# Designs tried in a protein design run: designed miniproteins, single chains, continued (5). Part 13

Each design is a single chain, and the fold is of that chain. pLDDT is the mean over its residues in the fold that is shown.

## One batch from the design tools (miniprotein)

Design m16422
Fold by ESMFold2-Fast:
Structure m16422 (fold): chain A 60 residues (1-60)
Amino acid sequence: MVELKGLTKEAQEDLYKRIESASKEEIETMLNIAKHTREIIDDEDLQKIIDLLTKRLESL
C-alpha cells in the first residue's frame, strides 16, 4: 500500500477505500483530475495517488 506523507492516517484509509470501491469510469475520472493537478502542483503524494489509481485501473 502507498504511504502518503501529507495525509492523516484516517484520510489515507478513506482514500484507499474509495479507490477500492470505485468503478472503472470513476477511477479514470479521478486519474485524469490527478494528472491535470500534477501538471500544476509538484507534489510527491499526488504522484503516488496517480500510481495507485493506475495500478487499480490495470486490475479492473
Scores: mean pLDDT 73

Design m16423
Fold by ESMFold2-Fast:
Structure m16423 (fold): chain A 84 residues (1-84)
Amino acid sequence: MKKEKVEELLKKAYEIAYEKSKSEKTKELFKLALKGTFEYDEEIAEKIEKLYEEAKEDAEKAAEEALKATLPEAEEEYKKLLEE
């Protein structure tokens, strides 16, 4: 899998997690995670960690829904890699 495809799948996962989030803390977490995927920032990473600890249950449920939505596409890309 190309790096660009991995970044695209991560972006989709974070966008879905944001949409499935119920609390503003969880939404802010996934919004920052999406931003941090393309540009590493220590302050963003620390803020994400703090938000995750404060809204862990909502964040985990939103992440699970995002994973379920993106897994089929990720599995197809992984199968293509194995055929090579």
Scores: mean pLDDT 71

Design m16424
Fold by ESMFold2-Fast:
Structure m16424 (fold): chain A 75 residues (1-75)
Amino acid sequence: MEEVVERILEAAEKYNPDLAEKLKKMTPEEQFDYVLDLLEEKYGVPRELARRLAETNPESFVLVVESFLKDLVKE
């Protein structure tokens, strides 16, 4: 979990610094929950599915989140 969250923070610092500052005020568990909520609200990815992906394939989960963070900056 922590390694996945650290990589998400690094991506947020590159693509959305305001989001990165918000995430830094949270615990790793809260940061993870926030990302799941963001994926559901912005991209319609079910929270349950995103959580399962993070548990079974953390590398793919990080790549998906990085892609979404890049798209948020372009809008």
Scores: mean pLDDT 76

Design m16425
Fold by ESMFold2-Fast:
Structure m16425 (fold): chain A 62 residues (1-62)
Amino acid sequence: MEEHLRIESEEEREAALAELTARAVALYDRQHPDASAAERAAVEAAIRAGLQTLLDREVARR
């Protein structure tokens, strides 16, 4: 049961993070059109980590 409930909850969060990350990656690609796939992957990972930190801040403010 834990895995089933966690998968559903995490799936929704992952979708939201993917949406925001895609938008940020598109902006990065515009600024760095010559960026390698490896660099873009690293930036995508950093953005996703940053978004998780922002979510934690919102929870802490409550």
Scores: mean pLDDT 69

Design m16426
Fold by ESMFold2-Fast:
Structure m16426 (fold): chain A 70 residues (1-70)
Amino acid sequence: MDVLAALDEMEEELRRARENNDVKTARTLTSGLALLMGNGGLAQKLARSTDVEELYEEGLRILDLLRSLI
């Protein structure tokens, strides 16, 4: 499994969610990324967010962190 390719796909999905103001998709992706990072508290916070810009920025931070662990 190419984990880097999967992370790149998730970044593209987050970018599309931001461009389309799709808060539901952004919440699902970012909370899932937070769970992959092992941060259930962050995942719960992100699942309640209605700010697509906040979700996008947090998603990028988590993706960068996950990339640094590979």
Scores: mean pLDDT 82

Design m16427
Fold by ESMFold2-Fast:
Structure m16427 (fold): chain A 70 residues (1-70)
Amino acid sequence: MKEEMIKILEEIIEKYKDDETLVAAARSGIKSIQEDNYHTAKDVAEQLIENGPEEVKKAAQEILKLIEES
């Protein structure tokens, strides 16, 4: 499950490489997941849902679902 969530965030970084704000948020999410800090990971996912493009919103919703199913 960690690997799946990190992969989703890495795909966001790759697709939106030139969006420094979005890349920084996704990197923060990866770090939080790696550190088992799921409270911060949820906060990052919620921010991506509120502020991200449609594809990023869907990806962030999937991350929230994976965290909740853990």
Scores: mean pLDDT 82

Design m16428
Fold by ESMFold2-Fast:
Structure m16428 (fold): chain A 79 residues (1-79)
Amino acid sequence: MSQEEIDREVASALILMQLAVDKIAIERAKKTDPEKYKELLQESIKRARELLGQAEALGDEDTARIVREYIEKLEKELK
């Protein structure tokens, strides 16, 4: 395994980790603060769109698919 291969795997893992962190924050805000929940949905959608671009640039189709599904779910929740 080369450093380039490791760097690509790490980049994909960081994308998925960021989605997981955002999802936890959104679910917590949903229960406690409706205004913060809406704000986090909008911020997470913007960040996820940037992460989608990164996943596509890496050629990681599986990660890109997960990010696209995440964006669609958040946009539906935002109304």
Scores: mean pLDDT 82

Design m16429
Fold by ESMFold2-Fast:
Structure m16429 (fold): chain A 70 residues (1-70)
Amino acid sequence: MSDYQQLEELIGRDGAIKVVTTFNQTAQTQSGQEAIDAGVKTAEELAPPEKRKEAGELARNYASTLLGLR
């Protein structure tokens, strides 16, 4: 929850929605790790260069938490 809020603040609402959508679509057809990797890549591509690593880590933490709850 806090990781998602930080990600939304960093890459914007539309960016955060795209990360979640990519994660959910990948999770329907691939492993949980592939879904996490897809979400991380999407977050990094949407983030400003100086924040790409932070965006990727936030997306990874958020996706990992979702998999633990689901």
Scores: mean pLDDT 77

Design m16430
Fold by ESMFold2-Fast:
Structure m16430 (fold): chain A 70 residues (1-70)
Amino acid sequence: MAERVLEVLVEHALKNAPPEIAEQARKAYEDYKAGKITPEEAVMRITKALLEGASDEDIDAAFQAAERAA
C-alpha cells in the first residue's frame, strides 16, 4: 500500500515539481531503496518537500494521485 503511494508520489514530483524539490523527492526514494527509511517515512519527506516549493495545485495533484493509489 504505502509502497505504491510512494512510487506514484515520486513520479509526480519528478515530472511536475521544481528541480530542487524533485531532487529532494529522489533522495527520499533512494534512502527508502537503500533500506534507511520506511515507505511511509519517504512519503512524508516528499510531501514536506512539495509543500516547501511547489504550487498549491501541484501539491493537491500529487496528494490526490497518492490517495488514488492507496
Scores: mean pLDDT 73

Design m16431
Fold by ESMFold2-Fast:
Structure m16431 (fold): chain A 64 residues (1-64)
Amino acid sequence: DLAEQILNLILDMLLSGKSREEIIKELQKYGFSESEAREIIDMILNGSSRDDVLEKIREILKKL
């Protein structure tokens, strides 16, 4: 599941101390807009459930 791979990538980057801007740039390579990437990161940092984050990633990927 590509959404699971993307979420695991974001979590790894956060744990590795990558900046929000570096994570946004990486997500843009997958076709995410800057605003969509920011929304996903904000959901994670604000404590949204894993399932809610995955649903949002899948919605974005489906529209690409």
Scores: mean pLDDT 86

Design m16432
Fold by ESMFold2-Fast:
Structure m16432 (fold): chain A 67 residues (1-67)
Amino acid sequence: ALENLRELAKEKVIKDLKLKEDSKLLPQEVEYYLRLLEEEGIFTKEEAEKVTPMDLIFKELERAVLA
């Protein structure tokens, strides 16, 4: 079940951050994005498809700045 979410996260990280598939940063960025999804309560592929890495990063920054 989580395998589908991880694969979607990898695709979004590659596209959004313009990383190459063989980038040494890719595994850590995928794990970071998965943690952001978990923090937002997103556990399904369908919900994850509706957000981008930038959306989740902005929410994290907003929480840090506003409270």
Scores: mean pLDDT 70

Design m16433
Fold by ESMFold2-Fast:
Structure m16433 (fold): chain A 80 residues (1-80)
Amino acid sequence: SDADLRAELETRLETFDLALAAVEADPSVPESVKAQLRQLVDEMRQAIDQALRDGWSEEEVLQRVDAIDRRIVALLTEAE
């Protein structure tokens, strides 16, 4: 259901909001990495909002979210 999909997507966003907060609190992380993470989290939020508004299939939404998720993971791995 749309409610179940929304709950899953909100959980994913919350996970990345927590990661962003941790990165912001870490003085060893370059400002450029912090800025990139903020942009990627915003991009994910925008993609979720658009998908729910436009009635994308669950598969299409999750594919888009997974693509952004991989970019966030790559950025955080590179920052270590």
Scores: mean pLDDT 79

Design m16434
Fold by ESMFold2-Fast:
Structure m16434 (fold): chain A 68 residues (1-68)
Amino acid sequence: SPLEKLEEILNSDLTDRQKFLELGNIIQELGDQGLIDKDKVLAEVERLLGEGRSVDEVIRKVIEIVRK
């Protein structure tokens, strides 16, 4: 499940850069499956990063969006 992958990445010892790359892959996968509006989710990711939020905080927000 892409949701389980997001939770695994969040709890992993990966670097912020590695977590962000994996997050991008999962957003693409979810968008391709029609489970999310990919462009809307990417816009929210850019907004949070622009506000100075951590990669882990961004992943938590994407988990919330996917759970809707």
Scores: mean pLDDT 85

Design m16435
Fold by ESMFold2-Fast:
Structure m16435 (fold): chain A 83 residues (1-83)
Amino acid sequence: SMMEEKIKEIEELYEEVLEELKKSTDLKYAQALAQSFLSWVAEKFPELREQALAQAERFKSLSKEELIEELERFTKEVIERIK
């Protein structure tokens, strides 16, 4: 139940961020939006903080396509770590 609720929250936020990324024509805004998702994960899951912050730094130099791909990868890793 609690784990199911946490996974649901992550999936819902990821979907919202993904939709905004796909619609964005401003790369800097897209990078900031992706970084905000990572900051949210770092705040909610302190055990993932270092990983999330390291990824946020990389997002500053990624293209829109790379941001979408890396967010999907990171989100899958986060869900797998919830026990």
Scores: mean pLDDT 81

Design m16436
Fold by ESMFold2-Fast:
Structure m16436 (fold): chain A 65 residues (1-65)
Amino acid sequence: MEELVEKYKELVKRMARAAANALGLSPEQADEIEERVLKYLEENPPESEDDLFRKLGEALGEVLR
């Protein structure tokens, strides 16, 4: 679990920045997206790498609503 947490934190940071750039958002808004996605994953912890990627997509979709 802890190794998956470190792995997805780095991935979330990259995804948040990519999403913010695609949507024309500021770097500060990218940081906000990162924080919200991480909070979602903390509430819904992934049990495997497959579950991690699925929940990352769900979390990003939820945050961007």
Scores: mean pLDDT 74

Design m16437
Fold by ESMFold2-Fast:
Structure m16437 (fold): chain A 92 residues (1-92)
Amino acid sequence: DLLGRLEELIKNGTPGVQLLALQVKILYELGKLSEEEVREIIDAAEAEDEEAIREYMKLLQKKIEKLSFEEYEYLLEELLGEKVKVTEPIPR
């Protein structure tokens, strides 16, 4: 159960691992990561492979930069644990 392993990392990991696991969960839910990519990142995090974790964080940052506004808002809501409301700027 990849989701169960991911939630365990979010609950009991170091702060860096917790942040990585949260980002992976959200990007997986948004369809931005394959199941295989999620498994590889979880394996690296569970092994505490700091070099691999650093490279995966860099990869995730690139994926986050390509999110739509709505996808990024969802990411922020999950990271902050609160709903974020943004007023859409309507060009007139």
Scores: mean pLDDT 76

Design m16438
Fold by ESMFold2-Fast:
Structure m16438 (fold): chain A 111 residues (1-111)
Amino acid sequence: ALEHVRRALDAVERAKEALAAGRLDEAEAHIREALEALRKAQKELGYDFEIELELGIAELHLAVARYLRRKGIDPSEELEKAIEALAKAVLLLAERLGDAELAARARALLE
């Protein structure tokens, strides 16, 4: 569980950096990596409604971002919302695991 949460946090941080640099394909790839890692952590720790909600929000915003890109519209706002939802999911899992370092890093992504 902890290894998957750490991988997800690293992916969320990389997604934020890629998005800030305008590297949309890299941002989307890192968002997908974080989603998969968080789903794996969720399966190992058991179902949590709030975490599942944040993962669903991230998937919705990623889907909208992809739709906007196909229409030639800037997807940055939707990718930012997906990253925010993933950071919230990481924070909830880090708190559940009692990992103060991961929780602090996730909170920094939400500021």
Scores: mean pLDDT 88

Design m16439
Fold by ESMFold2-Fast:
Order: sequence, then structure tokens, then C-alpha cells
Structure m16439 (fold): chain A 107 residues (1-107)
Amino acid sequence: MKSVEEIVKEAENLIKNNTLTLEKAQELIDDAIEYVDNHQLSPKETGLLLGTIMDMIFELLEKGLLTPELLQKVEELLQLLLQKETDPSVKEGLQKGLEVVRALQQG
């Protein structure tokens, strides 16, 4: 199981090198769900993970690779993070992320 730092680093490297694929994004989102289910994240870790998830979504959108199935998994992950988060600023960030994901599902 990958840590938040490992997921963030791998996603950033894939984006930087223009090698992010739907399959790799799917694997990283599944790794993030497994980690979040088994660990309590700090507000800083939740913020970093949110930023990384949104960066992957926008990269896949730009490439025309974004799917409804991936958006559904991202929505589930962001809802799980929101349920566990207590910091009001990070909660606001998660809610804004959910609004963006839901808008992408409709268009």
C-alpha cells in the first residue's frame, strides 16, 4: 500500500513527464482510497492529496482521457476525505473539489 507522499510523488512525476494514463490514474486513486480507509490523514496530507487528485483530473481532461468511471471513484474518495476531515479550510477545499468533479460528470 502506497503512502500519501508516495502517491503524490508518483502522480507529480507522471504529470511532469507527460506519462499520466487513465490506468495509472485509476491505480493511484485506488491506492489513495485504500490508504484513507486504513489511516487518519492530517489536514496537510488531505490538502496535498486533494491538490494531486485535481491535478490528475485536469491533466486527463486536457488529454481527452477522463472517463465517467474515474470521476465516480474520485467523487467517492473526496466524499470519504470530507467525512474524515475536521479542519474547516480543508473541508471547504474538498467541497469545491467535489463541485468541480460533479460539474465534469454533467458536461
Scores: mean pLDDT 87

Design m16440
Fold by ESMFold2-Fast:
Structure m16440 (fold): chain A 78 residues (1-78)
Amino acid sequence: SEARRLAEEALRLAEEADRLAEEALAAGARELGLRGGVLGGLGKLLAGVALLTNDPRLGERGIELAREGIRLGEEGLA
């Protein structure tokens, strides 16, 4: 299903956001690392809800939030 495909992508991106958040926190970028980690967590939550409800829009939103989490983590490492 489309919801499953988007949810799996959101989960993959959220794991990347988590890794970058940990690296940013270790580098001393506390605010960016925390914000990135929160957005990664929200992306995972939306992916789970997308799977339960078969709603691809929630999967798409999860991808958006996870990507923003990645951006913040990368900014913290710059």
Scores: mean pLDDT 89

Design m16441
Fold by ESMFold2-Fast:
Structure m16441 (fold): chain A 93 residues (1-93)
Amino acid sequence: SDLLTSIRNRDIDSTTDIAIDLYTNDNIPRSQIIQLISTAFRQYLIDTHGGTSPQSRQAMDVFRQQSPLVINSQNLDDFRSLLRSMLSSIMSL
């Protein structure tokens, strides 16, 4: 998928833009967008580090800690900012 491809390329900008387009143009709830990102990111971790590696566990722990903040964001700018911050954190591992 385009989302998985952007994550595999560690393309924070493209991943964020895809998520924002789903939210603004397709009216997809933030919680569902985060589930889609979670699914794609888990696949990326399996392919890159193995699903049970220390790196994969650490990245998923960061994702679990930060995703509620993204889901509960108050406005579009907050959603974009928190999503970019989360993606930057998880893709740095």
Scores: mean pLDDT 83

Design m16442
Fold by ESMFold2-Fast:
Structure m16442 (fold): chain A 68 residues (1-68)
Amino acid sequence: MLENIEAIEETFLKVADKYNIPEEKKQELLSLFEEARAAVEAGDYETALAHLKRAGQLFHDALVEKEK
């Protein structure tokens, strides 16, 4: 699972760079991935999935808001 989180993080960061997402939003994404990894290490997979879902939502919102 940790390897999957790292792969998702790398993919999100590459897409964020491609779409010029602000550094502040990239830092928020990194924080959510750090929390997800910490939850996995603690065996709290429900919390890890919740953080990954929040990261996906934040990423989607950042892409939508880039014109506004």
Scores: mean pLDDT 75

Design m16443
Fold by ESMFold2-Fast:
Structure m16443 (fold): chain A 63 residues (1-63)
Amino acid sequence: GAKEGEELVERAAKRLGVSPQSLIDSASLPSTRGHVVDAIADVLGISRSEASEAIDAVLKSRS
């Protein structure tokens, strides 16, 4: 759900040295979403599908 997605984004942001909000802002743009999904998947060692679903849950909760 959205809460689990937010925790995942926070962990990825910490490892990437950026704010969670900057990742969410970049993920909300179609042009940068793919790069954000790839970066989260790589830094956390999870699938691209899991990263994408987590981002979708966060973005839907904030829409």
Scores: mean pLDDT 82

Design m16444
Fold by ESMFold2-Fast:
Structure m16444 (fold): chain A 99 residues (1-99)
Amino acid sequence: RDEKIKEMLENAKKALVYSEKGLQAAIEAGDTEAAENARKAILSLKYAIWLLEQNDFEGAKEALENAIKYLEKAIDASKNPEAREYFQKALDYAKKALE
């Protein structure tokens, strides 16, 4: 459990970094819908990270599943290839956090 939480935390933090990069690229491209979904994903990732730091594995899993949902929506909405690539990397790390 503790080792699993550490692995989830590492991957969730990587997902957050790429989500924030994707958000910045979406804002610069004027992709409002992608940016809004990215903001929701970022809030869910920050919440998941906080829950992992509280040793709340089940709560963190739910927050990560919400982050994945919003990252998928951000990818689908993205008109900018750079933003889409960052959101894809964020999605890959968020999914890895749940393995």
Scores: mean pLDDT 90

Design m16445
Fold by ESMFold2-Fast:
Structure m16445 (fold): chain A 71 residues (1-71)
Amino acid sequence: DAELQAELGRLLETIKKALEAAKDDPKKLAELLAILAKYEPLLQEAADAGDKEAAIAVLKEATKEVEELLA
């Protein structure tokens, strides 16, 4: 559970940075929203299955794509 909470925390902090970077950039905001829309159903599937390992993997991939948007 500690790893799941840590990865969720990383994603949330990365999203906060991306939102700040997208403050005056509608294109970057749209790209951020597209990333979140992509990973939401994958996280729901992992949650419905009770698969913490899958949830952690999805959170890590989502964080990576948001970080790549910030580069």
Scores: mean pLDDT 84

Design m16446
Fold by ESMFold2-Fast:
Structure m16446 (fold): chain A 94 residues (1-94)
Amino acid sequence: MEEVKRLAEEAIKLLKEVLATVELSPEERDGLEALIKELEKALKEQDIVGVLIAVGEAASLLELAAKKYKDPKLEEAAKKLKEIADKLAEILKS
């Protein structure tokens, strides 16, 4: 759980930075805020699968937003979340 906690906290920080620095639609904003809440809940409940699902959904949302807005910050955030999801998936296989 130590590594999962670190990865989940990194994902939460990244999502909060996106919300603070990038202009998103209200719907996209609400979606990210809901995913942050799900991540925090899954982490508290030690639900590694829940953490992986929430990170994966956040990565997909930011990837779509990056294509729509052509914003390099969204592209980088989506890439980082995908890397976190891959690391979480490897932990789950162990």
Scores: mean pLDDT 84

Design m16447
Fold by ESMFold2-Fast:
Structure m16447 (fold): chain A 68 residues (1-68)
Amino acid sequence: VEEAADRIARKAEELGYITPQEAVQLAREAGLPDAVANGIGLEAYKKGRLTGEEARQAVLDMAEKLGL
């Protein structure tokens, strides 16, 4: 989970930010469950976009909520 969070955060930093669609795709590519991927996408939608730190925190928060 932490490695997936760091990979997604790094990609968001490289791109400047990630959109809801990019957040879902990156989470799935990192092997995270659909529930986590969709949760991150929803956070990106609520904020309009996610920066690296916001993306990392969203992954960790959603994983904790789901007991991962």
Scores: mean pLDDT 79

Design m16448
Fold by ESMFold2-Fast:
Structure m16448 (fold): chain A 58 residues (1-58)
Amino acid sequence: SDDELLGEAIREAIERVGLSEALRIVRDVGEPARDAGASTEEVVERIREATREVAERR
């Protein structure tokens, strides 16, 4: 389901960058994409991309 797909992306972000960074990614990237009418698959991809960028900058 869409909720499962989104939940997995958030869980992966928490494991990779920690809870605080994952919540910032959801707020600053995921929620705005969803509000703009992006599909769940597009929101997940944007969260995964932002997670990779944050992990690479540390």
Scores: mean pLDDT 82

Design m16449
Fold by ESMFold2-Fast:
Structure m16449 (fold): chain A 63 residues (1-63)
Amino acid sequence: MEKFDELLKEYGLYRNLVTFEYLAKKLNIPVGEILRFYENEDPELYEKVKKLLDELKAQHLAR
């Protein structure tokens, strides 16, 4: 969990339902799967979230 909390904090996000629903929608997986991966510290979810946030940051900087 700590690695995900640090990643979210770096992008100004918090562990809450809205953040989880947003990530679930963007990654096209159920919110329950996001919660399961967070509880199990799944490295695949970490990499997917990091790539998504890096892409969003790049899009913001391009404008």
Scores: mean pLDDT 68

Design m16450
Fold by ESMFold2-Fast:
Structure m16450 (fold): chain A 65 residues (1-65)
Amino acid sequence: EAPEVDLSKLPEGYRLKSVERLSDDLAVATFEKEEGDYVVEVSLTYRKVDGKWELVDISERKIPK
C-alpha cells in the first residue's frame, strides 16, 4: 500500500501530482504548486521500515513555465 502522506506539513495550494512506488520499501510522493512564472515541485521520499512508511527526504525545485 502507498504511504499515508501528512498534507498538513505542506503550504497551502500544493496538489498531489503522483505517488510512485519504486520498490517494496521505497516510494516517492510528488506535489506541485503554480507560482507566477514557475511550477514549484516538492518530492517526499518514503522508506518502509519494519512495516511502516517513514519520510526520509524532502526535495524542492522551481521549474520555469
Scores: mean pLDDT 74

Design m16451
Fold by ESMFold2-Fast:
Order: structure tokens, then C-alpha cells, then sequence
Structure m16451 (fold): chain A 76 residues (1-76)
């Protein structure tokens, strides 16, 4: 489905964000996490008929928002 394809794109960007974070490239990690967040939010809008995917995306969105906040604080 379109929602599953958007979720998969989100997963790709989250993985890229983790790679940049491990290298200490926090600014680039934040950028990739924000792209992942955008895809998860778009996927969530389309997942109205898939409760399992909706719950998964809501959890990923919450976790990713926290990761972004933590890294933004490290850049101060």
C-alpha cells in the first residue's frame, strides 16, 4: 500500500540518521530524522484502515521526535 511504501521510506531515512549520529554528524542526523518523520506522518495519514501500521507509525513518530530533540540540544 501507499502507507507501507511511505513507512519504508521513513525507515530508510531513520537508518541514515542513525549512521550520521554514530559518526557524530548530529546536524546531518537531524536532517535525516526530520525526513523520516515527514514520511512517517504522511504514512500515518494514509494508514487509517490499517490499525497495526497506524500504531507502529505513531510509536516511531514519538521516538523520532525525542531523538531529534536530544540531538538539537547537543548542538547548543
Amino acid sequence: SAAEELAAKGDEYEKLGEEFKKKGNYRQAIEKYKEALRYYVEGLVLASDNPALKAELEAKIRELQEKIKELEEKLK
Scores: mean pLDDT 88

Design m16452
Fold by ESMFold2-Fast:
Order: sequence, then C-alpha cells, then structure tokens
Structure m16452 (fold): chain A 88 residues (1-88)
Amino acid sequence: DRAARLAALVAALDRLLAALEAAGADPADIALVRAVRALVRAGDLAAAEALLAENDTPLAQVLRARLVALFWSEEEQREYARRLEAAA
C-alpha cells in the first residue's frame, strides 16, 4: 500500500541521512536528502521528483530513480555512502 511504501522510503532516507552525516558528506548533498525526505514525508512525491530533476548530480539521479520505484535497500544506502566517501 502507498502509505507503507512512503513510510519505508522515509525510513530509508533517514538511514541515508545518518550515514551521510557520519561520513562527513558534502553539506549540499545532506541538504538535498533532507529536502527530499521532507517532501516524501508530506506525501508530495511530485515536488520531490521535480526537485531531484532540477539537480544534475549522481545523488539526485539515484534518489529520483529510487523515489519513483519506492525501493531503497540498506545495501544500496551503504553502497551510496561508500561512493561518496571515495569521491571525497
């Protein structure tokens, strides 16, 4: 059901945000995840997708794909955090 998928996505974004903050990621990436999380939590998926579409970063592209699919695993979150660490 949509509410359960939105709750799961919010939880996944919470874990991603914690991982990015722990890794000392770019403040712009942290701000983007926070903004997307707020829109998803409000149920405004259209605004979240539009925000991500306006950003030309690998993070924005991954988040947009996951938002549309409503699929975010812990493994994917860890892989993304590792990729950001490697890029820093």
Scores: mean pLDDT 73

Design m16453
Fold by ESMFold2-Fast:
Structure m16453 (fold): chain A 67 residues (1-67)
Amino acid sequence: SLKELVEKAIKYLKEERVDEAISLLLEAKYLYPDEKVQELINKALKYLYEKRVEEAIKALEELLKYI
């Protein structure tokens, strides 16, 4: 489920496993074409590319409240 993918991505980010988190977020983005889901995943990915892990986690926590 989308929730399980996002929760696992947050767990990987807290464990400093950023590449594994990015892979899960790209999978979620491919599987779930909802506009709000796409927006929040893209926001989290942008923060991760900028090395802003805390902000990425906050975007994913916002996504969990939506789903």
Scores: mean pLDDT 89

Design m16454
Fold by ESMFold2-Fast:
Structure m16454 (fold): chain A 111 residues (1-111)
Amino acid sequence: MEMLKEINEKLDEVIILLSKITHAINQKKYDEAIALLNETKRLLEEIRRKALEIGDESTARAVDRVIQDVNSLIDAIKNNEPDEVITQQQIRMESSATMLKMRVTVKLKEA
């Protein structure tokens, strides 16, 4: 399934963006972090559309969870939440993204 491979490749781009977001947050470059989070959100929305096109509603729902975690992190940064709260939201986002990537990788191996 070529579309599933394309989804997997776009998720690799998401993981790279998450690494850049972590670096920006650690440097207190919150304007850069928000820009990268908005870029990540756009890429996730593309992945969601592709998942729906192939009838994979379960993957689309997993993408929606990652988008929610991205929005929560953006809100925490914009509201000037304590560093501990921002770090907790970042961990939640990384966890949901990692679970999504593992799910797609397993499906690709079973195809």
Scores: mean pLDDT 87

Design m16455
Fold by ESMFold2-Fast:
Structure m16455 (fold): chain A 70 residues (1-70)
Amino acid sequence: SAERRAALLEIIRAYLAEHRPANPLSDEVLDAIVERARAAGIEVSKEEVRELYLEDEIEEGLELIKKGLQ
């Protein structure tokens, strides 16, 4: 659902802001995010976390392009 996706993105963003890892797609970081999601009651795979992160990065990139093309 959109609500589940938003909750997962909040967890991903919060972890990355808190820990500032050099590689946000490393197995160590993905495992930590999966564990945090489970603690919040959300079952998720490392693959789903990776895909959501990449989708969010693409969306941010598109917004920056849209803003820059003025």
Scores: mean pLDDT 78

Design m16456
Fold by ESMFold2-Fast:
Structure m16456 (fold): chain A 68 residues (1-68)
Amino acid sequence: SAADEALARLVVDIARQELLEAKATLSEEEVQRLLEKIRANFERFLETLPEEIRRAAREEFDRAVAEV
Protein backbone atom coordinates (compact mmCIF):
# COMPACT_ATOMS: atom_id res chain seq x y z
CA SER A 1 0.00 0.00 0.00
CA ALA A 2 1.02 3.66 -0.35
CA ALA A 3 1.15 3.87 3.46
CA ASP A 4 3.58 0.91 3.65
CA GLU A 5 5.77 2.48 0.94
CA ALA A 6 5.76 5.85 2.77
CA LEU A 7 6.62 4.15 6.08
CA ALA A 8 9.51 2.24 4.45
CA ARG A 9 10.85 5.50 2.95
CA LEU A 10 10.63 7.21 6.35
CA VAL A 11 12.53 4.35 8.05
CA VAL A 12 15.26 4.52 5.36
CA ASP A 13 15.53 8.32 5.79
CA ILE A 14 15.89 7.92 9.59
CA ALA A 15 18.66 5.32 9.05
CA ARG A 16 20.45 7.67 6.60
CA GLN A 17 20.35 10.53 9.15
CA GLU A 18 21.64 8.29 11.98
CA LEU A 19 24.56 7.12 9.80
CA LEU A 20 25.41 10.69 8.70
CA GLU A 21 25.47 11.88 12.36
CA ALA A 22 27.50 8.82 13.41
CA LYS A 23 30.11 9.43 10.67
CA ALA A 24 30.56 13.01 11.97
CA THR A 25 31.07 11.95 15.62
CA LEU A 26 32.17 8.28 15.85
CA SER A 27 35.16 6.16 14.78
CA GLU A 28 34.96 3.96 11.65
CA GLU A 29 34.66 0.87 13.88
CA GLU A 30 31.76 2.40 15.85
CA VAL A 31 30.00 3.44 12.61
CA GLN A 32 30.34 -0.14 11.27
CA ARG A 33 28.83 -1.56 14.50
CA LEU A 34 25.95 0.95 14.33
CA LEU A 35 25.33 0.06 10.65
CA GLU A 36 25.09 -3.65 11.61
CA LYS A 37 22.47 -2.78 14.28
CA ILE A 38 20.53 -0.51 11.88
CA ARG A 39 20.55 -3.23 9.18
CA ALA A 40 19.35 -5.89 11.66
CA ASN A 41 16.53 -3.60 12.87
CA PHE A 42 15.60 -2.80 9.24
CA GLU A 43 15.38 -6.54 8.38
CA ARG A 44 13.00 -7.04 11.35
CA PHE A 45 10.93 -4.08 10.11
CA LEU A 46 10.74 -5.63 6.60
CA GLU A 47 9.09 -8.74 8.11
CA THR A 48 6.07 -6.52 8.98
CA LEU A 49 5.64 -5.42 5.33
CA PRO A 50 4.06 -7.20 2.32
CA GLU A 51 6.59 -9.23 0.26
CA GLU A 52 6.23 -7.00 -2.84
CA ILE A 53 7.24 -3.91 -0.79
CA ARG A 54 10.23 -5.59 0.91
CA ARG A 55 12.42 -5.83 -2.22
CA ALA A 56 12.00 -2.14 -3.17
CA ALA A 57 12.53 -1.06 0.47
CA ARG A 58 15.72 -3.15 0.74
CA GLU A 59 17.06 -1.69 -2.52
CA GLU A 60 16.34 1.87 -1.28
CA PHE A 61 18.07 1.08 2.06
CA ASP A 62 21.16 -0.28 0.25
CA ARG A 63 21.34 2.85 -1.93
CA ALA A 64 21.03 5.13 1.14
CA VAL A 65 23.84 3.23 2.95
CA ALA A 66 26.08 3.40 -0.16
CA GLU A 67 25.52 7.19 -0.49
CA VAL A 68 26.55 7.87 3.13
Scores: mean pLDDT 86

Design m16457
Fold by ESMFold2-Fast:
Structure m16457 (fold): chain A 92 residues (1-92)
Amino acid sequence: MFEEIAREALKKAEELYKQNVEGKEGMEKVFELLAEKLREAGLDEAAELLERLLKLLKEKKPEEELVKLLEENPEGYEELVKLGEAIERLMA
């Protein structure tokens, strides 16, 4: 599950890089794809948490608000950690 989502995200990142869409805009598009794929997989809590984290980052909210959001959504956080581990495994 997470490895399939991670693979799709890495493919999207490569496509955006080839199209010269990089930096903040590229990262935002990859994260939007990740949230969509998480919802398709039934991981709604992880998808919602990722969408809310992106919103806070775009609004330049303090780090304390990001930490609080993660602490208030432990199930979504654990799923995002597993996704991150899958991405790292595929990049190795």
Scores: mean pLDDT 76

